Designed miniproteins, single chains, continued (2). Designs and how they scored, part 39

Each design is a single chain, and the fold is of that chain. pLDDT is the mean over its residues in the fold that is shown.

## One batch from the design tools (miniprotein)

Design m5341
Fold by ESMFold2-Fast:
Structure m5341 (fold): chain A 115 residues (1-115)
Amino acid sequence: KKELEELIKELEKLLLELTIAINMLEANPNDQVVIDHVLTLLEKIREKLKKILQILKEVNAPQSLIDKVNNTIKDIDDVIDKVKNGELSSEQLISKARKIKDDVSEVLIEIKKWL
């Protein structure tokens, strides 16, 4: 589906931007501008994953794939909420953002193999 392929390409670009932002945050852990940039990228990734999730449900994709996408969205929501509430250090944000990047990359590989 053309729309799904376009969303995957946009998400791959966001993952590259997230990798750069994580590296910037590691160099400057207390830089609020970099922290806000990481959060903005996570929010953009979340919104594209939600669109992918809607399409996967519409085309009756395997439940295991739907569950992986949904769980990744929930992980992103948890990270964003904890940072906004001051419950997460920059070191914890770096660790969790790296895990999210890896999880999203794996989801995209599985979607491409299923297509």
Scores: mean pLDDT 89

Design m5342
Fold by ESMFold2-Fast:
Structure m5342 (fold): chain A 96 residues (1-96)
Amino acid sequence: SFDELKELAARIGKIMAKIIEKGKPASEEEKKELLELARKIAEMLEPIVPEKVKEILEKLEELEKKEELTIEELKELGKMLDEALEAAADVLNALA
């Protein structure tokens, strides 16, 4: 549902903001939580914007293999998620 998607997006955004404020790479726990939330968002968006979801899933696979999630990688992931959410909203609005 769109409400569930908004809740997940808000949760990931809060975690991202917290990491950026610390000015340090994400902890292992923060990294796991972020990647799990991003995967859930991608799964919900797949029927609407499958091409953007494919790019997100490829980025998540790349990030899972790294020891450390840097602030720059976090910002890149955030931008990809925002772009996918905006594209999905545009598709849904066009169908209304």
Scores: mean pLDDT 83

Design m5343
Fold by ESMFold2-Fast:
Structure m5343 (fold): chain A 100 residues (1-100)
Amino acid sequence: SEEALKVAKEIREKLKKIVDKALEAKKNGEDWRKVLIEEARKLREELEKKAKESEGKVKEILEKAIETLDKIIELAEKNAPWEEIMKVIEEGEGEIGDIL
């Protein structure tokens, strides 16, 4: 659906902004995992509210994005390497693509 495509695009753009912000922190020797956790929690709250008001493919996309964000937060809290967290994001984006 057109709505599902729009929501998926918005999620991809927001995930990219989170990754870009964390990458900037990493390049500057700052706590990039803290940045990922803080930004992922904010996005999760936004998407959870939207998912409660959604149905069908839009809800499935939002719930998959929330699942991906929860995995990012868990890995970052466990001090997982950058590469493992990026793989989770890539897998989540792929699964969202499969729902479309």
Scores: mean pLDDT 89

Design m5344
Fold by ESMFold2-Fast:
Structure m5344 (fold): chain A 79 residues (1-79)
Amino acid sequence: SYEEATLELFEERREEIEEALREAAERGELKVSPVEKLKESLEKAKKESEEQYKLMVKYIELLLKAGLLSEEEAKEILE
């Protein structure tokens, strides 16, 4: 499925994606969705499939690792 293919690509290119997000943030080119939007996306993903949920969690973790989300914001979204 599209979701399975996306998750596989995400796993295979996780390090490249993390680095790209970090570099985009350093250049000021990356705009992160508001916390409320990310919370809504995560809740929607939970209802759709396990793969969608895992993908959304990984995306939020990448934003945190890239410094685009604070630890408090990530907790609010994931908990």
Scores: mean pLDDT 70

Design m5345
Fold by ESMFold2-Fast:
Structure m5345 (fold): chain A 98 residues (1-98)
Amino acid sequence: MLERLIEEAERRMRELLAAGKPDEAAKVATELAIELERLRGRLEKAKEIEKILEEGIKNKDLELAAEKAAAIANDERPLEEVLKNIEAALKKREEALK
């Protein structure tokens, strides 16, 4: 499905450029690139959520794993940034309990 969306966008951009409408081609490309990056980010996050939940089952920390997964799923920031934030929050929680 993603390959089809990329191919259709490339085709439309080429048609607009051939018709002398570079501004319209640039807008189509920009809008689709943003949506494709969001979809790619969501797929990366889904993969990480799967890994976290699997580790939670193994370590018997399912509640913590579910909390991390929800934080990743509900945050629109890049995965690395969200993970850094989760790590910082967990460290503060651990410090506060000692």
Scores: mean pLDDT 74

Design m5346
Fold by ESMFold2-Fast:
Structure m5346 (fold): chain A 92 residues (1-92)
Amino acid sequence: SPPPSKEEVAEKLRERVRELLDELGVAPDERERILAALDRLLELQLSGAPEEEITAARVEYATLLLEALERSGYLSPEEVAELRADIEATRA
């Protein structure tokens, strides 16, 4: 098969995230917020926005996703703390 386009990769990632959040029982309003943050990140990446803006959007998306994973019990508080430190390191 031919390699997927950037748009196809973005669509597939969005689908996977939606499926994950649905499987974990994340509330519809929280799912919409996480997917909106992901959409913003993907739009900035596809448009070739400045790296600083892409990084900020990535941190926002990752933070929202991480909070949902913690609330669902998918990740322990200790695992959340480690991943949060990685997110903060990306910002700095």
Scores: mean pLDDT 81

Design m5347
Fold by ESMFold2-Fast:
Structure m5347 (fold): chain A 97 residues (1-97)
Amino acid sequence: REEEVRRIGERAALAAILQIHTLFKDEEKRDIAIRIVNETFQKFVESGSLDLEEFEKLVDEGAKKMIEKIPEYKEQIENVKALALKVMRRELERLRA
């Protein structure tokens, strides 16, 4: 179970980070975004939960924090959020959860 939580979280975080590299051309803003993704991933693993609603709450908190720090990237952040949720939903479906 712990290994499954970590694996699913890693896949969602990796997808988010790859999308940030694609959409964020400014290195400083990219670093801020990646840091917040890693913080969100750690919170998800610490929760030990495979509940999609809890994951959505954590991703929403992360996205809000990003928008507060880099508001000019709001549209790109919403795109990254949508992708992270899509990856998580797909992984949970594979797990039969």
Scores: mean pLDDT 83

Design m5348
Fold by ESMFold2-Fast:
Structure m5348 (fold): chain A 56 residues (1-56)
Amino acid sequence: PPRPVSPELLRAKEIAEELGLDLDLETLENILVRHVARHGRLPDDEELRELLLEAA
């Protein structure tokens, strides 16, 4: 679709690829959803790197 859906999810995917992590979109989405539920906001790039490394 022409609509950019979840730019935060795309950013998470880009960071995971930069770190050489093989994480699927479902895992990335769950990380973002859990962080928002717990902290009331999306993770920044530093927090995201930590969360992605922990999930890998």
Scores: mean pLDDT 76

Design m5349
Fold by ESMFold2-Fast:
Structure m5349 (fold): chain A 68 residues (1-68)
Amino acid sequence: MLSLEQFRTFLTRFFEHEIREAERRGIPKEELIKRLQKAAEQMKKSLSPEEQAVLDEVLAEAIERIRK
């Protein structure tokens, strides 16, 4: 099983990849944010409360990067 740090690293890399692909394809920022929020909601179905907290933090960081 992944540690919380390994899980954070995995999520950070996943969201960075999604952001780069969306920028390459010209996807609007608000559309990308909605897609990431939907993906996070699906992930939460199998996560512990501690993993959900990490996911929420990484998602917030990703949204901040998209808005810049």
Scores: mean pLDDT 82

Design m5350
Fold by ESMFold2-Fast:
Structure m5350 (fold): chain A 67 residues (1-67)
Amino acid sequence: GPAILNEAAQLLKEAEEETDPTNPKVKAARAALEKAIIDYQAGKPGALEKLKQAVEALKKVIEEEKE
C-alpha cells in the first residue's frame, strides 16, 4: 500500500489517542490531513506534496500537545 497513507492513518490514530480531539489546533490539523488524503486519492496535481505537509503539521501539533 502507499506508505504515506499508512503514515497518515497512524497519525490520525495517535492524535485520537494522545490528544484532545476537541482542541481547535488538533481538530484543524486532523481536518487538513483528512482533506489531503481525499485529494491524494482523487489524484489531484500536487496532492502528494500537500499530504506530506499535512502529515508534518499534525506531527507538530501532537508533539506540542504532549506536556
Scores: mean pLDDT 81

Design m5351
Fold by ESMFold2-Fast:
Structure m5351 (fold): chain A 68 residues (1-68)
Amino acid sequence: MEARYSEEEREELRRRYEELFERTRDASPQEQFAAFKEWFLSLGFSEETATAVARIAVAELQRELAAE
């Protein structure tokens, strides 16, 4: 549950988030959720936090895919 991010670290996380977004755009929502949740868990987030932010990420990805 310890997460301290500098501005530089947050920018790198945004870049990796964007890469994961592009990589999973053709996947099912369940696969997208699993990929984002696993990534957030790998960053040291708790399961509750990783689940919440992965759900938000998938919703954002699905919204952008619907706009294409």
Scores: mean pLDDT 75

Design m5352
Fold by ESMFold2-Fast:
Structure m5352 (fold): chain A 72 residues (1-72)
Amino acid sequence: SPSSDFQLFVQRELQRARRDIEALPEPDPALLQQLQEAEQFYAQGNYSQALSKAVDIHVQLGINDIKRAVGL
C-alpha cells in the first residue's frame, strides 16, 4: 500500500542518515541528536516528520562537506 511504501522509504532514509553520520571523520553530536529525534518521530508513527528531519540531516551533511572542501 502507499502508506507501507512510504514507511519503508522513510526507514531507509533514516538508515542512510545513520550510516552517513557514522562515516564522518569526526563525530558530530548535533547530527546524532537530530537523527535520534527523527528515529523517535518514526517510532511514534510520525513518518512525515521523521522524513523531514532526515532531509534536514542530509542538507547539513552536504553543507559540512562543502565547508570541509573549502577549508571552513
Scores: mean pLDDT 86

Design m5353
Fold by ESMFold2-Fast:
Structure m5353 (fold): chain A 76 residues (1-76)
Amino acid sequence: MSQEELEEEARTLIRAAEELIEELKKAEGKKKAILATALGIVAAALDFVASLLEDEEVAREAEEASRRAKEAVKEA
């Protein structure tokens, strides 16, 4: 996998995390639990991809998205 492909994957995961955070904020009942679980998985994927990124700026954005995702899960 090239660095360009990793950066594209990181951007995709960052967008997914942002969307899941917004959905989680308005979710109730069982849907909230499902979205929190999905967001936790995305956070783990962001941490892994960030560890492989050579671009420090993109890596920091991925790490920040992971932190925000983990915070949203804790608030759920």
Scores: mean pLDDT 85

Design m5354
Fold by ESMFold2-Fast:
Structure m5354 (fold): chain A 57 residues (1-57)
Amino acid sequence: EPASLPGGNDFPLTRENAEAELAKLEAVMRAAGIPQAAIDRALAEFRAHVEESLARQ
């Protein structure tokens, strides 16, 4: 199947896999009742940190 969705891949840590983890984080934050604006900000910050980590590999 095409890997077009976050969490659609089951492979080692890559940019796509990191995006899947961000999607899971968003779901957890929504379940905890965190406001959408705060979720959006947290996802943007976390994505930046993940991209830095991947770039360091």
Scores: mean pLDDT 70

Design m5355
Fold by ESMFold2-Fast:
Structure m5355 (fold): chain A 96 residues (1-96)
Amino acid sequence: MDALAEELAAIITRFLQGEMSLDEAIAEIRRLLSKHGLDDEADIGIRQLRFYARLVELIRAGRLEAAREMLQREYKASDEEIERIIELLREELAAA
């Protein structure tokens, strides 16, 4: 199971570094999870990756209010949690 985590991390790292598109990352995650018999989990993981990619896009565009509304709608997070997530993502994107 550690090998699965390492392969998944490699795909996500390549996506974050701009070495692959979102659709390519989704295809690789589906392939990896299907190899391990986790097809249902692949659909959940792909939904989460699409959500994360959209959130990152909103933050890069300076659309912070839209990012807050998205986090409130999907995760029912507290205002404090939402602000912390946005701040951490902004710092991560500025460092990349």
Scores: mean pLDDT 74

Design m5356
Fold by ESMFold2-Fast:
Structure m5356 (fold): chain A 111 residues (1-111)
Amino acid sequence: LVDEILEALRKLLEEAPLSEEERKKLLEALELIRKGDYDEAIKLAKEIVENSKNPSARFLALLIIKLAYLLKGDYKKAQEIDEEIRKTSPGIPLTESLLELFSLLTRLELS
């Protein structure tokens, strides 16, 4: 399940309209999650949320932050991030990859 979520996020990062710097930082955050360095992943992704004007970058960073909180077992923080995601325009089209990611995240949340 977690590996499937990480792969879905990686694919979205490759397809999304991101700058090279934004893509590099978000891919680095995914690698930190894969290593179990959730706090560092959250810190790096939050930097994108705070500094980027690109709605696609902010949306994908919020998804990475939510995943990291869920994997930490911090469900309250994950729910706070989910509220922020609902208020954020994704800046990317609804693709099968994005819908698959949402399905996988829901399964993780209910696990």
Scores: mean pLDDT 78

Design m5357
Fold by ESMFold2-Fast:
Structure m5357 (fold): chain A 107 residues (1-107)
Amino acid sequence: MVPPPPDTEVELGDEGDPVTINLHTQTPLGVGDTGSGLVHVRPFGEVGPARLRVLSADELELTFEAPSLETAQFIADVFRDRLTAQGADVEVEVEDKVATFRLRVRP
């Protein structure tokens, strides 16, 4: 099963420079779980822009600041699952209202 890509867009700068990922939805980020053909949508509160830091040609750091710990954990679970399904090695940490991902794309 090939999951859809996350509904975010990113502008890449030079290597090592932070860039901003914008959420393009008019509503708070929700995700569909396509298990058994059912779409499970969970709305949550307003989230700020994500930050992307390019560490190398195959390593990225993503940081999401959320209005609550519950929202930060939800973002962490969603993006971890999506990125792992796309073949990335993913490390995730959640502290207070901030979720941080470190991604390595396998060759």
Scores: mean pLDDT 50

Design m5358
Fold by ESMFold2-Fast:
Structure m5358 (fold): chain A 106 residues (1-106)
Amino acid sequence: MENEAIAALLRALAGEEVDYPATPETLDLLGAVATRLSPALATAFAELDAEGQAALRETLARAADYLEAGKPAEAAQLFRDMAERFRATNPAAAEALREVAELIEK
């Protein structure tokens, strides 16, 4: 269930439509996940240019697919791969993306 809450947050930020249950338990979980992930995700979006933000949205959508499939390690690896691509040109975005990977993997 935590993977589904993370996937819902990532899909919403990617601009995709989200199908997520609206119960007190699932909304509390979504809120906890948003509180944990949103600072690092907000930093990554703020530090990236328009092209980088588009690449991040694509990465978020793909990570959500892996999380819904029960593969958080593969989802986290997408963020590490993106962080490595930006490490030399945008170290602040790269650091935020590494933090997102750690938070997804727990």
Scores: mean pLDDT 83

Design m5359
Fold by ESMFold2-Fast:
Structure m5359 (fold): chain A 87 residues (1-87)
Amino acid sequence: MEKKREEFLKKLRELTNELMKKEKLALWDATIKAAEKIKKEDPSAKDLADKQIKDAKDGKDKWDKMIADVDAWVAAKAAAVAAKKAA
C-alpha cells in the first residue's frame, strides 16, 4: 500500500511533465489530465487520482510544493541544455 502510493505519485509526476512538454498544458491542467489517465489505466488508483484531481482544481499550496520539485528539475535540465548550446 505505501509502495503503491509512491508508485502512483512517481507516475503522476512523469505524465504531468510529459503533458506539459508535449501538449503545452498549464501545470494544473496537465496534473488533472495525468491523474485521469492513471485512474483509467489502474482502477485501484481511483481514490488517489480523485484526490489529486480535487487538490489540483482547488490550487492548494501543497500541490505547489510537490510540483515545484518537478518544475525545478525541468528548469535545471533546460538551463543545462541552454548553457551547452551557448558554449
Scores: mean pLDDT 72

Design m5360
Fold by ESMFold2-Fast:
Structure m5360 (fold): chain A 55 residues (1-55)
Amino acid sequence: ATREQARGAGKLAAMLGLSREQAAQAARDMGGMSEEQAEKVAELVAETGDPEAVP
């Protein structure tokens, strides 16, 4: 995906009210994921929402 697509997806996530913490919480509660896995999901949401963090 391009940086522009990542930016768009991040904006969409913000519109859906998906914060990094909310994504991590949902992963833990819904899937019984470990804290490490939940953090990884949160990091992916953050990366998608912030293409400036990607070199």
Scores: mean pLDDT 54

Design m5361
Fold by ESMFold2-Fast:
Structure m5361 (fold): chain A 99 residues (1-99)
Amino acid sequence: SSLVQQTVDTVREQLEKARKALETLSDEEATKEVLGHLGDAAKALTTLAEQSSPEISKLANEAIKLLGDAADAIVNKSKEEGLKKLEEAERQVERIEQA
């Protein structure tokens, strides 16, 4: 659906911005930028979950949980774990697109 595609595009853009911030900025600046981008991604996924079928809603909520895990890792300055969780979130977004 157009909502699914718009959400996928938005989340991918925010995840790419989060990854770039984490790779290029200092730990403190990266934390602020990444949390902002993950928040925007989670907001888009929340809207999708509220307006979609139970199957897509479940996938969107799983993606939101992975974004929370990434945020927790980044707040604790675990860059490698944060990047791993962002990659897991991107794979979950791919599942939403294919649903």
Scores: mean pLDDT 86

Design m5362
Fold by ESMFold2-Fast:
Structure m5362 (fold): chain A 66 residues (1-66)
Amino acid sequence: LSKEVQERRKKLIEQNRASRETLEETIAEIEASGTTDPRTITIRNFLKIAVESEKFIIKRMEEKLK
């Protein structure tokens, strides 16, 4: 597409990557804690869904840059 649209998508990819890394670190910390608390497990599962959603968004943006 246009140069401006491509530059905007690259910026969004970079922002989503940073966000995803933070979420992945949080998930790893929760898993390392060995928690059996149902509330914390639910939050962990929700964060995993968020990470998958961000991966999907990044992949879609990358495909549109090609």
Scores: mean pLDDT 76

Design m5363
Fold by ESMFold2-Fast:
Structure m5363 (fold): chain A 88 residues (1-88)
Amino acid sequence: MEEEKRAAKEALERGVEKVLEADRRSPEEGSRMAQVLGRMAVEATRTLGPEVGDYAVDLLREAAARSSPEVAAVLDAAVAAVEAAKAA
């Protein structure tokens, strides 16, 4: 349980880095990567609980603030999906 949560948080951090790198090359590539990251964050929240969801929301919000408008919109949608997964 604790190792799985740590691994999930590390994977989300790497995912954010990849999204921001892709966005610098192309907002279209960044948006595709952000969709994958959002799905990973939702699944991690459903599997590992609201602690991972809270961590994901903070990471995704910070990433959105540093992203193009196109990528930020995808990340904002991912935040909403994670919040819904936390409430379930």
Scores: mean pLDDT 87

Design m5364
Fold by ESMFold2-Fast:
Structure m5364 (fold): chain A 85 residues (1-85)
Amino acid sequence: KELEEKAKELEKKAEELREKFIEYTSKTAEYMGKGISYLIDGDKEKAEEYFKKAQEYGDKAQKLAEENRKLKEEAKELKKKLEEL
């Protein structure tokens, strides 16, 4: 059935987005920690560089969160249609 195939495709996409989201959030935390470490050491230039990297990965994670939200809404609508059949 077409709806069952679409549900499986959405689940696969959601899993891929979840993996990338975890990766990007982990890198955000790592770079933020490095930035704080350099700031404590008095290296403001390196601290700023790592905070910028953290922001870049944070922005990527935010975009993935928005994509995941849209996929969850699509999956909810598909489940509703499957229940009505």
Scores: mean pLDDT 81

Design m5365
Fold by ESMFold2-Fast:
Structure m5365 (fold): chain A 71 residues (1-71)
Amino acid sequence: SSAVTKQASEVTGQSLRLIGDAVDKQIYAKQLERKAKEDPSLKPQAEEAQKEADKYTEEANKKSLELIKSL
């Protein structure tokens, strides 16, 4: 039905944004990890960035599952 299609579209949009934010954080963390291999002074920043990225990924997975269950 059109109502089910509309709800599915909205859930997809919300899930995509959550995943996109998590992916951006992971890319940033990996770039900083690469720089830290050349400059050890960046190691603490790289570790914090990876921790933040992992947290965003876990939250995105959790919230995306909640949105899917709402269908």
Scores: mean pLDDT 79

Design m5366
Fold by ESMFold2-Fast:
Structure m5366 (fold): chain A 103 residues (1-103)
Amino acid sequence: SLKEKANKILEEAKKLMEESQTVADRAREVGEKHPELREQAEEALRIFQEAKDHFQRAYNLAKEAIKNPEKAEELIKQAEDHVKRGKSLLEEATARLRAIEGA
C-alpha cells in the first residue's frame, strides 16, 4: 500500500539522517584535530549536510503522504528521489572522509 511505502521511507530517512549526522560530526572532528586536513574535512562535511537535507525532505514528504492519501503517490515518488540523491551524496562524502582518515 502507499501508506506502507510512506512508513518505510520515514524509517529509512530517519536512519539515514542519523547516520549522516554521525559521519558529519566525525568529519568535523577530523578537521579540528588535523588543521592540515581542514579544507578536505569541511568539503566532506558540506556534502554530508546536503545529504541530510535530502533525507529531511524525504521524511517530510513521506509524512505528508500519510496525512494526504490523495497526493500520496506523487509525494512518495518525490521522497524516493530525495532518498536516492541523499544516498549518492552520503556515499561520496563517506568515501572522501575515508580517504582523509587513511592519510
Scores: mean pLDDT 88

Design m5367
Fold by ESMFold2-Fast:
Structure m5367 (fold): chain A 83 residues (1-83)
Amino acid sequence: SENLRKALQLVGEAVRLAVKEAPEKKDEIEYYGGQMAAALSKGDLDKAREYGDKLVKIAEEANPEVAKRVRELVDGALAYAEQ
């Protein structure tokens, strides 16, 4: 669906920002982002939120200001997937 494509685009942007701030955690970030994307594709919003929160946590430990943007992208992805 169009909403799923938009949700996955926002997850990709969240992953990109998190990797930029914490490149040493690239594999962990890409894993959580991939799991969030998989959960969204299955309609599992609770799992998507769980993995999205893990992305925000990693970003917050590296840069709290960027973590606010990662949270907005994660929440936006969930909002598109709920439609």
Scores: mean pLDDT 90

Design m5368
Fold by ESMFold2-Fast:
Structure m5368 (fold): chain A 109 residues (1-109)
Amino acid sequence: MEPEVVTLTPEEAEELARKARELRLGSLILILNGVDPERAREDLVLAGAVLAALERGQRELAREVIERVEESLERNSRLLIEELGIPEDATLEELEKMVEELRKKAREK
């Protein structure tokens, strides 16, 4: 079977970039708190690769890659809510602030 390739519209590319940024920030929070850190590292690599591709102007991605981002984001969000008490409606800005505070604590240890 040939891999199914999706050509993203500009709006779809922006939404995928938003999802990948959320996945990256959520994965960093999980890693810094020691919650499923091996899987969170895999999700961080996936998010970084997708963001780098989109930043290079790539608009054709395998459907499997898009689906992996969405599935990983759903799992990641569940862990953030259930294990760390992070609100489901947390903004990217709030997640970035949480990463900065966790990184400060890590430097103090």
Scores: mean pLDDT 83

Design m5369
Fold by ESMFold2-Fast:
Structure m5369 (fold): chain A 66 residues (1-66)
Amino acid sequence: SELGKKLQELLKELKTNYSKENQKKASEFLESLGAPKIEVTDKENPELIPLLEHIREALGIPEPEI
């Protein structure tokens, strides 16, 4: 699914490079799914990866190949 591909891409990008831009992409994706808005700063937000993994598991999407 398009949603599944986007989620895998975001997880792979964040796990590879925890940049502000990658965090913003993940935050915007989560907000589009009805999650509360997550503030993105120059610091790593430890909430982003666990939230994306929770959604991945809930939707039955396999782990991204890294």
Scores: mean pLDDT 77

Design m5370
Fold by ESMFold2-Fast:
Structure m5370 (fold): chain A 84 residues (1-84)
Amino acid sequence: DSRREEVLERLRRIMLGEETLPLSEQLALLREAVALFDEDGDGYLDPAELEKFFTELAKVLGAKSVEEARQVFLTFVSDLASGK
């Protein structure tokens, strides 16, 4: 799915500081990423969907592990929530 790959690549760029986006666009991108991995359509990721998300994100980030990708993502979300 080219849209899934596009969204993950754009997330990689903003998370690593390679692309600058307004907060509203960063939040919209996060919402779209969640929706693409939300296979049951309830607006939330179950543990299996969340693991699939971090596995694909790890590949895009070139991370050494799924845990590294999870840490990078959580740091990004924390910074986004704090308005930094």
Scores: mean pLDDT 75

Design m5371
Fold by ESMFold2-Fast:
Structure m5371 (fold): chain A 87 residues (1-87)
Amino acid sequence: YAEEAVENAREAARNSLKSGSSPTSATAAAISAIGAATSALLAERRGDKEGARNGAEGARRGAEAGKKGDALEAARNAGRGAAAASA
């Protein structure tokens, strides 16, 4: 889960840059995806498999939204994943 979340965060950053989003919006999406990946990693270290899975899913949805050029939706999905991983 944590490794998958990190890879999803990298894809979100790459996709946001390639989609022609503004640099500010692309950066916000990337930071949000990194947050989701970090939350998933911390949840996995605590033994919270559900939190880790939720964080990875948030990062994945962020990567997909970034690919479509929707940096705001990417940030929202990643933020929801980070919150779920922290619960």
Scores: mean pLDDT 67

Design m5372
Fold by ESMFold2-Fast:
Structure m5372 (fold): chain A 58 residues (1-58)
Amino acid sequence: ALPQVKEAFKLLGLNPNGVLDAENREKISKLYKLDPEDVEKLNEVLKEMLEAIGLPIP
C-alpha cells in the first residue's frame, strides 16, 4: 500500500516524506495554480492520509 501511495504523491508533485506545511503548500500552489483555500483543504486531507498510513506529520 505505502509504495503505491508514494507514487500517487509523486504524480501530484509532492514529497511523500513530508506533510503539506507552509513550504509544501507554496510549492503545490505554484505548480498547480491553486487558490489558498484549496491548498488548505488539500493540506488537511493529505495530513490525515499521511497519518493513516503511518507517515510523520509536523
Scores: mean pLDDT 57

Design m5373
Fold by ESMFold2-Fast:
Structure m5373 (fold): chain A 76 residues (1-76)
Amino acid sequence: SMEKRIQNRLELIDSLAESAPQLSDEQVEELREMAKKGASLDDLDKKAEEAGVTSEQVAKAVGLRLLKISESLPKS
């Protein structure tokens, strides 16, 4: 469902915030607002980079969440 997808994006942002302590609460809220509006992972990546998050931290957070999503789905 769309709600589940939004929730997964919000969980990704929370994981990014834990991995990137340089993100302020305000910047995290901005990322969450973008996710609620259907922002792509690329849009979220760009915004996080503007906030001082490294590409490595973003890649780790995205990779971890994609892995979790993959684990929740039956393998084809």
Scores: mean pLDDT 73

Design m5374
Fold by ESMFold2-Fast:
Order: sequence, then C-alpha cells, then structure tokens
Structure m5374 (fold): chain A 83 residues (1-83)
Amino acid sequence: MKAEELARRAERDARIGAEIAREGKAKGKEGVPTYVAGLLLTIGGGVEARIASRMGEKGKEYGEKAGKIAEEAAKEGGGTAEA
C-alpha cells in the first residue's frame, strides 16, 4: 500500500508547510496568508508523496506531528490571527 509512502513524502511537505504555517502564526494577522500557503503545501505533499517509499510508520508519525503543528497554527492564525 502507498499510504506509508504518502505519509513519508507528506511528512516532508508537512514539515515545510508547518514551518511556513508557524511563520504565518508568528506574524499574527498578517501571517494568515502564509499560514494558508503552508497548509496547502502540506496537502500537496500528500498528493505527490509517490517517490518517498520507505518508513510508513515513521512517515505517518512525522506527518501527524507536522499536521498537529499546522492545525495549532490554524487555530491561532486562521481567521483570528493574533500578533
């Protein structure tokens, strides 16, 4: 199954997306677009995670961790965005 493959590749893009989302969160209201871009990158990682076919379990773990970070940024930057 490619779920683990997707998870690992997605974790790469999720990490990058989460970092961008964190930057958006740090910028508060001005960072909302940055947060959205980071979230979109995280989603895109899932679609293009075909090449990373290795650690299904760890990739899923990394992806979930990055997703939680992006979600946390969303709660603070998505719509309300605090300085």
Scores: mean pLDDT 54

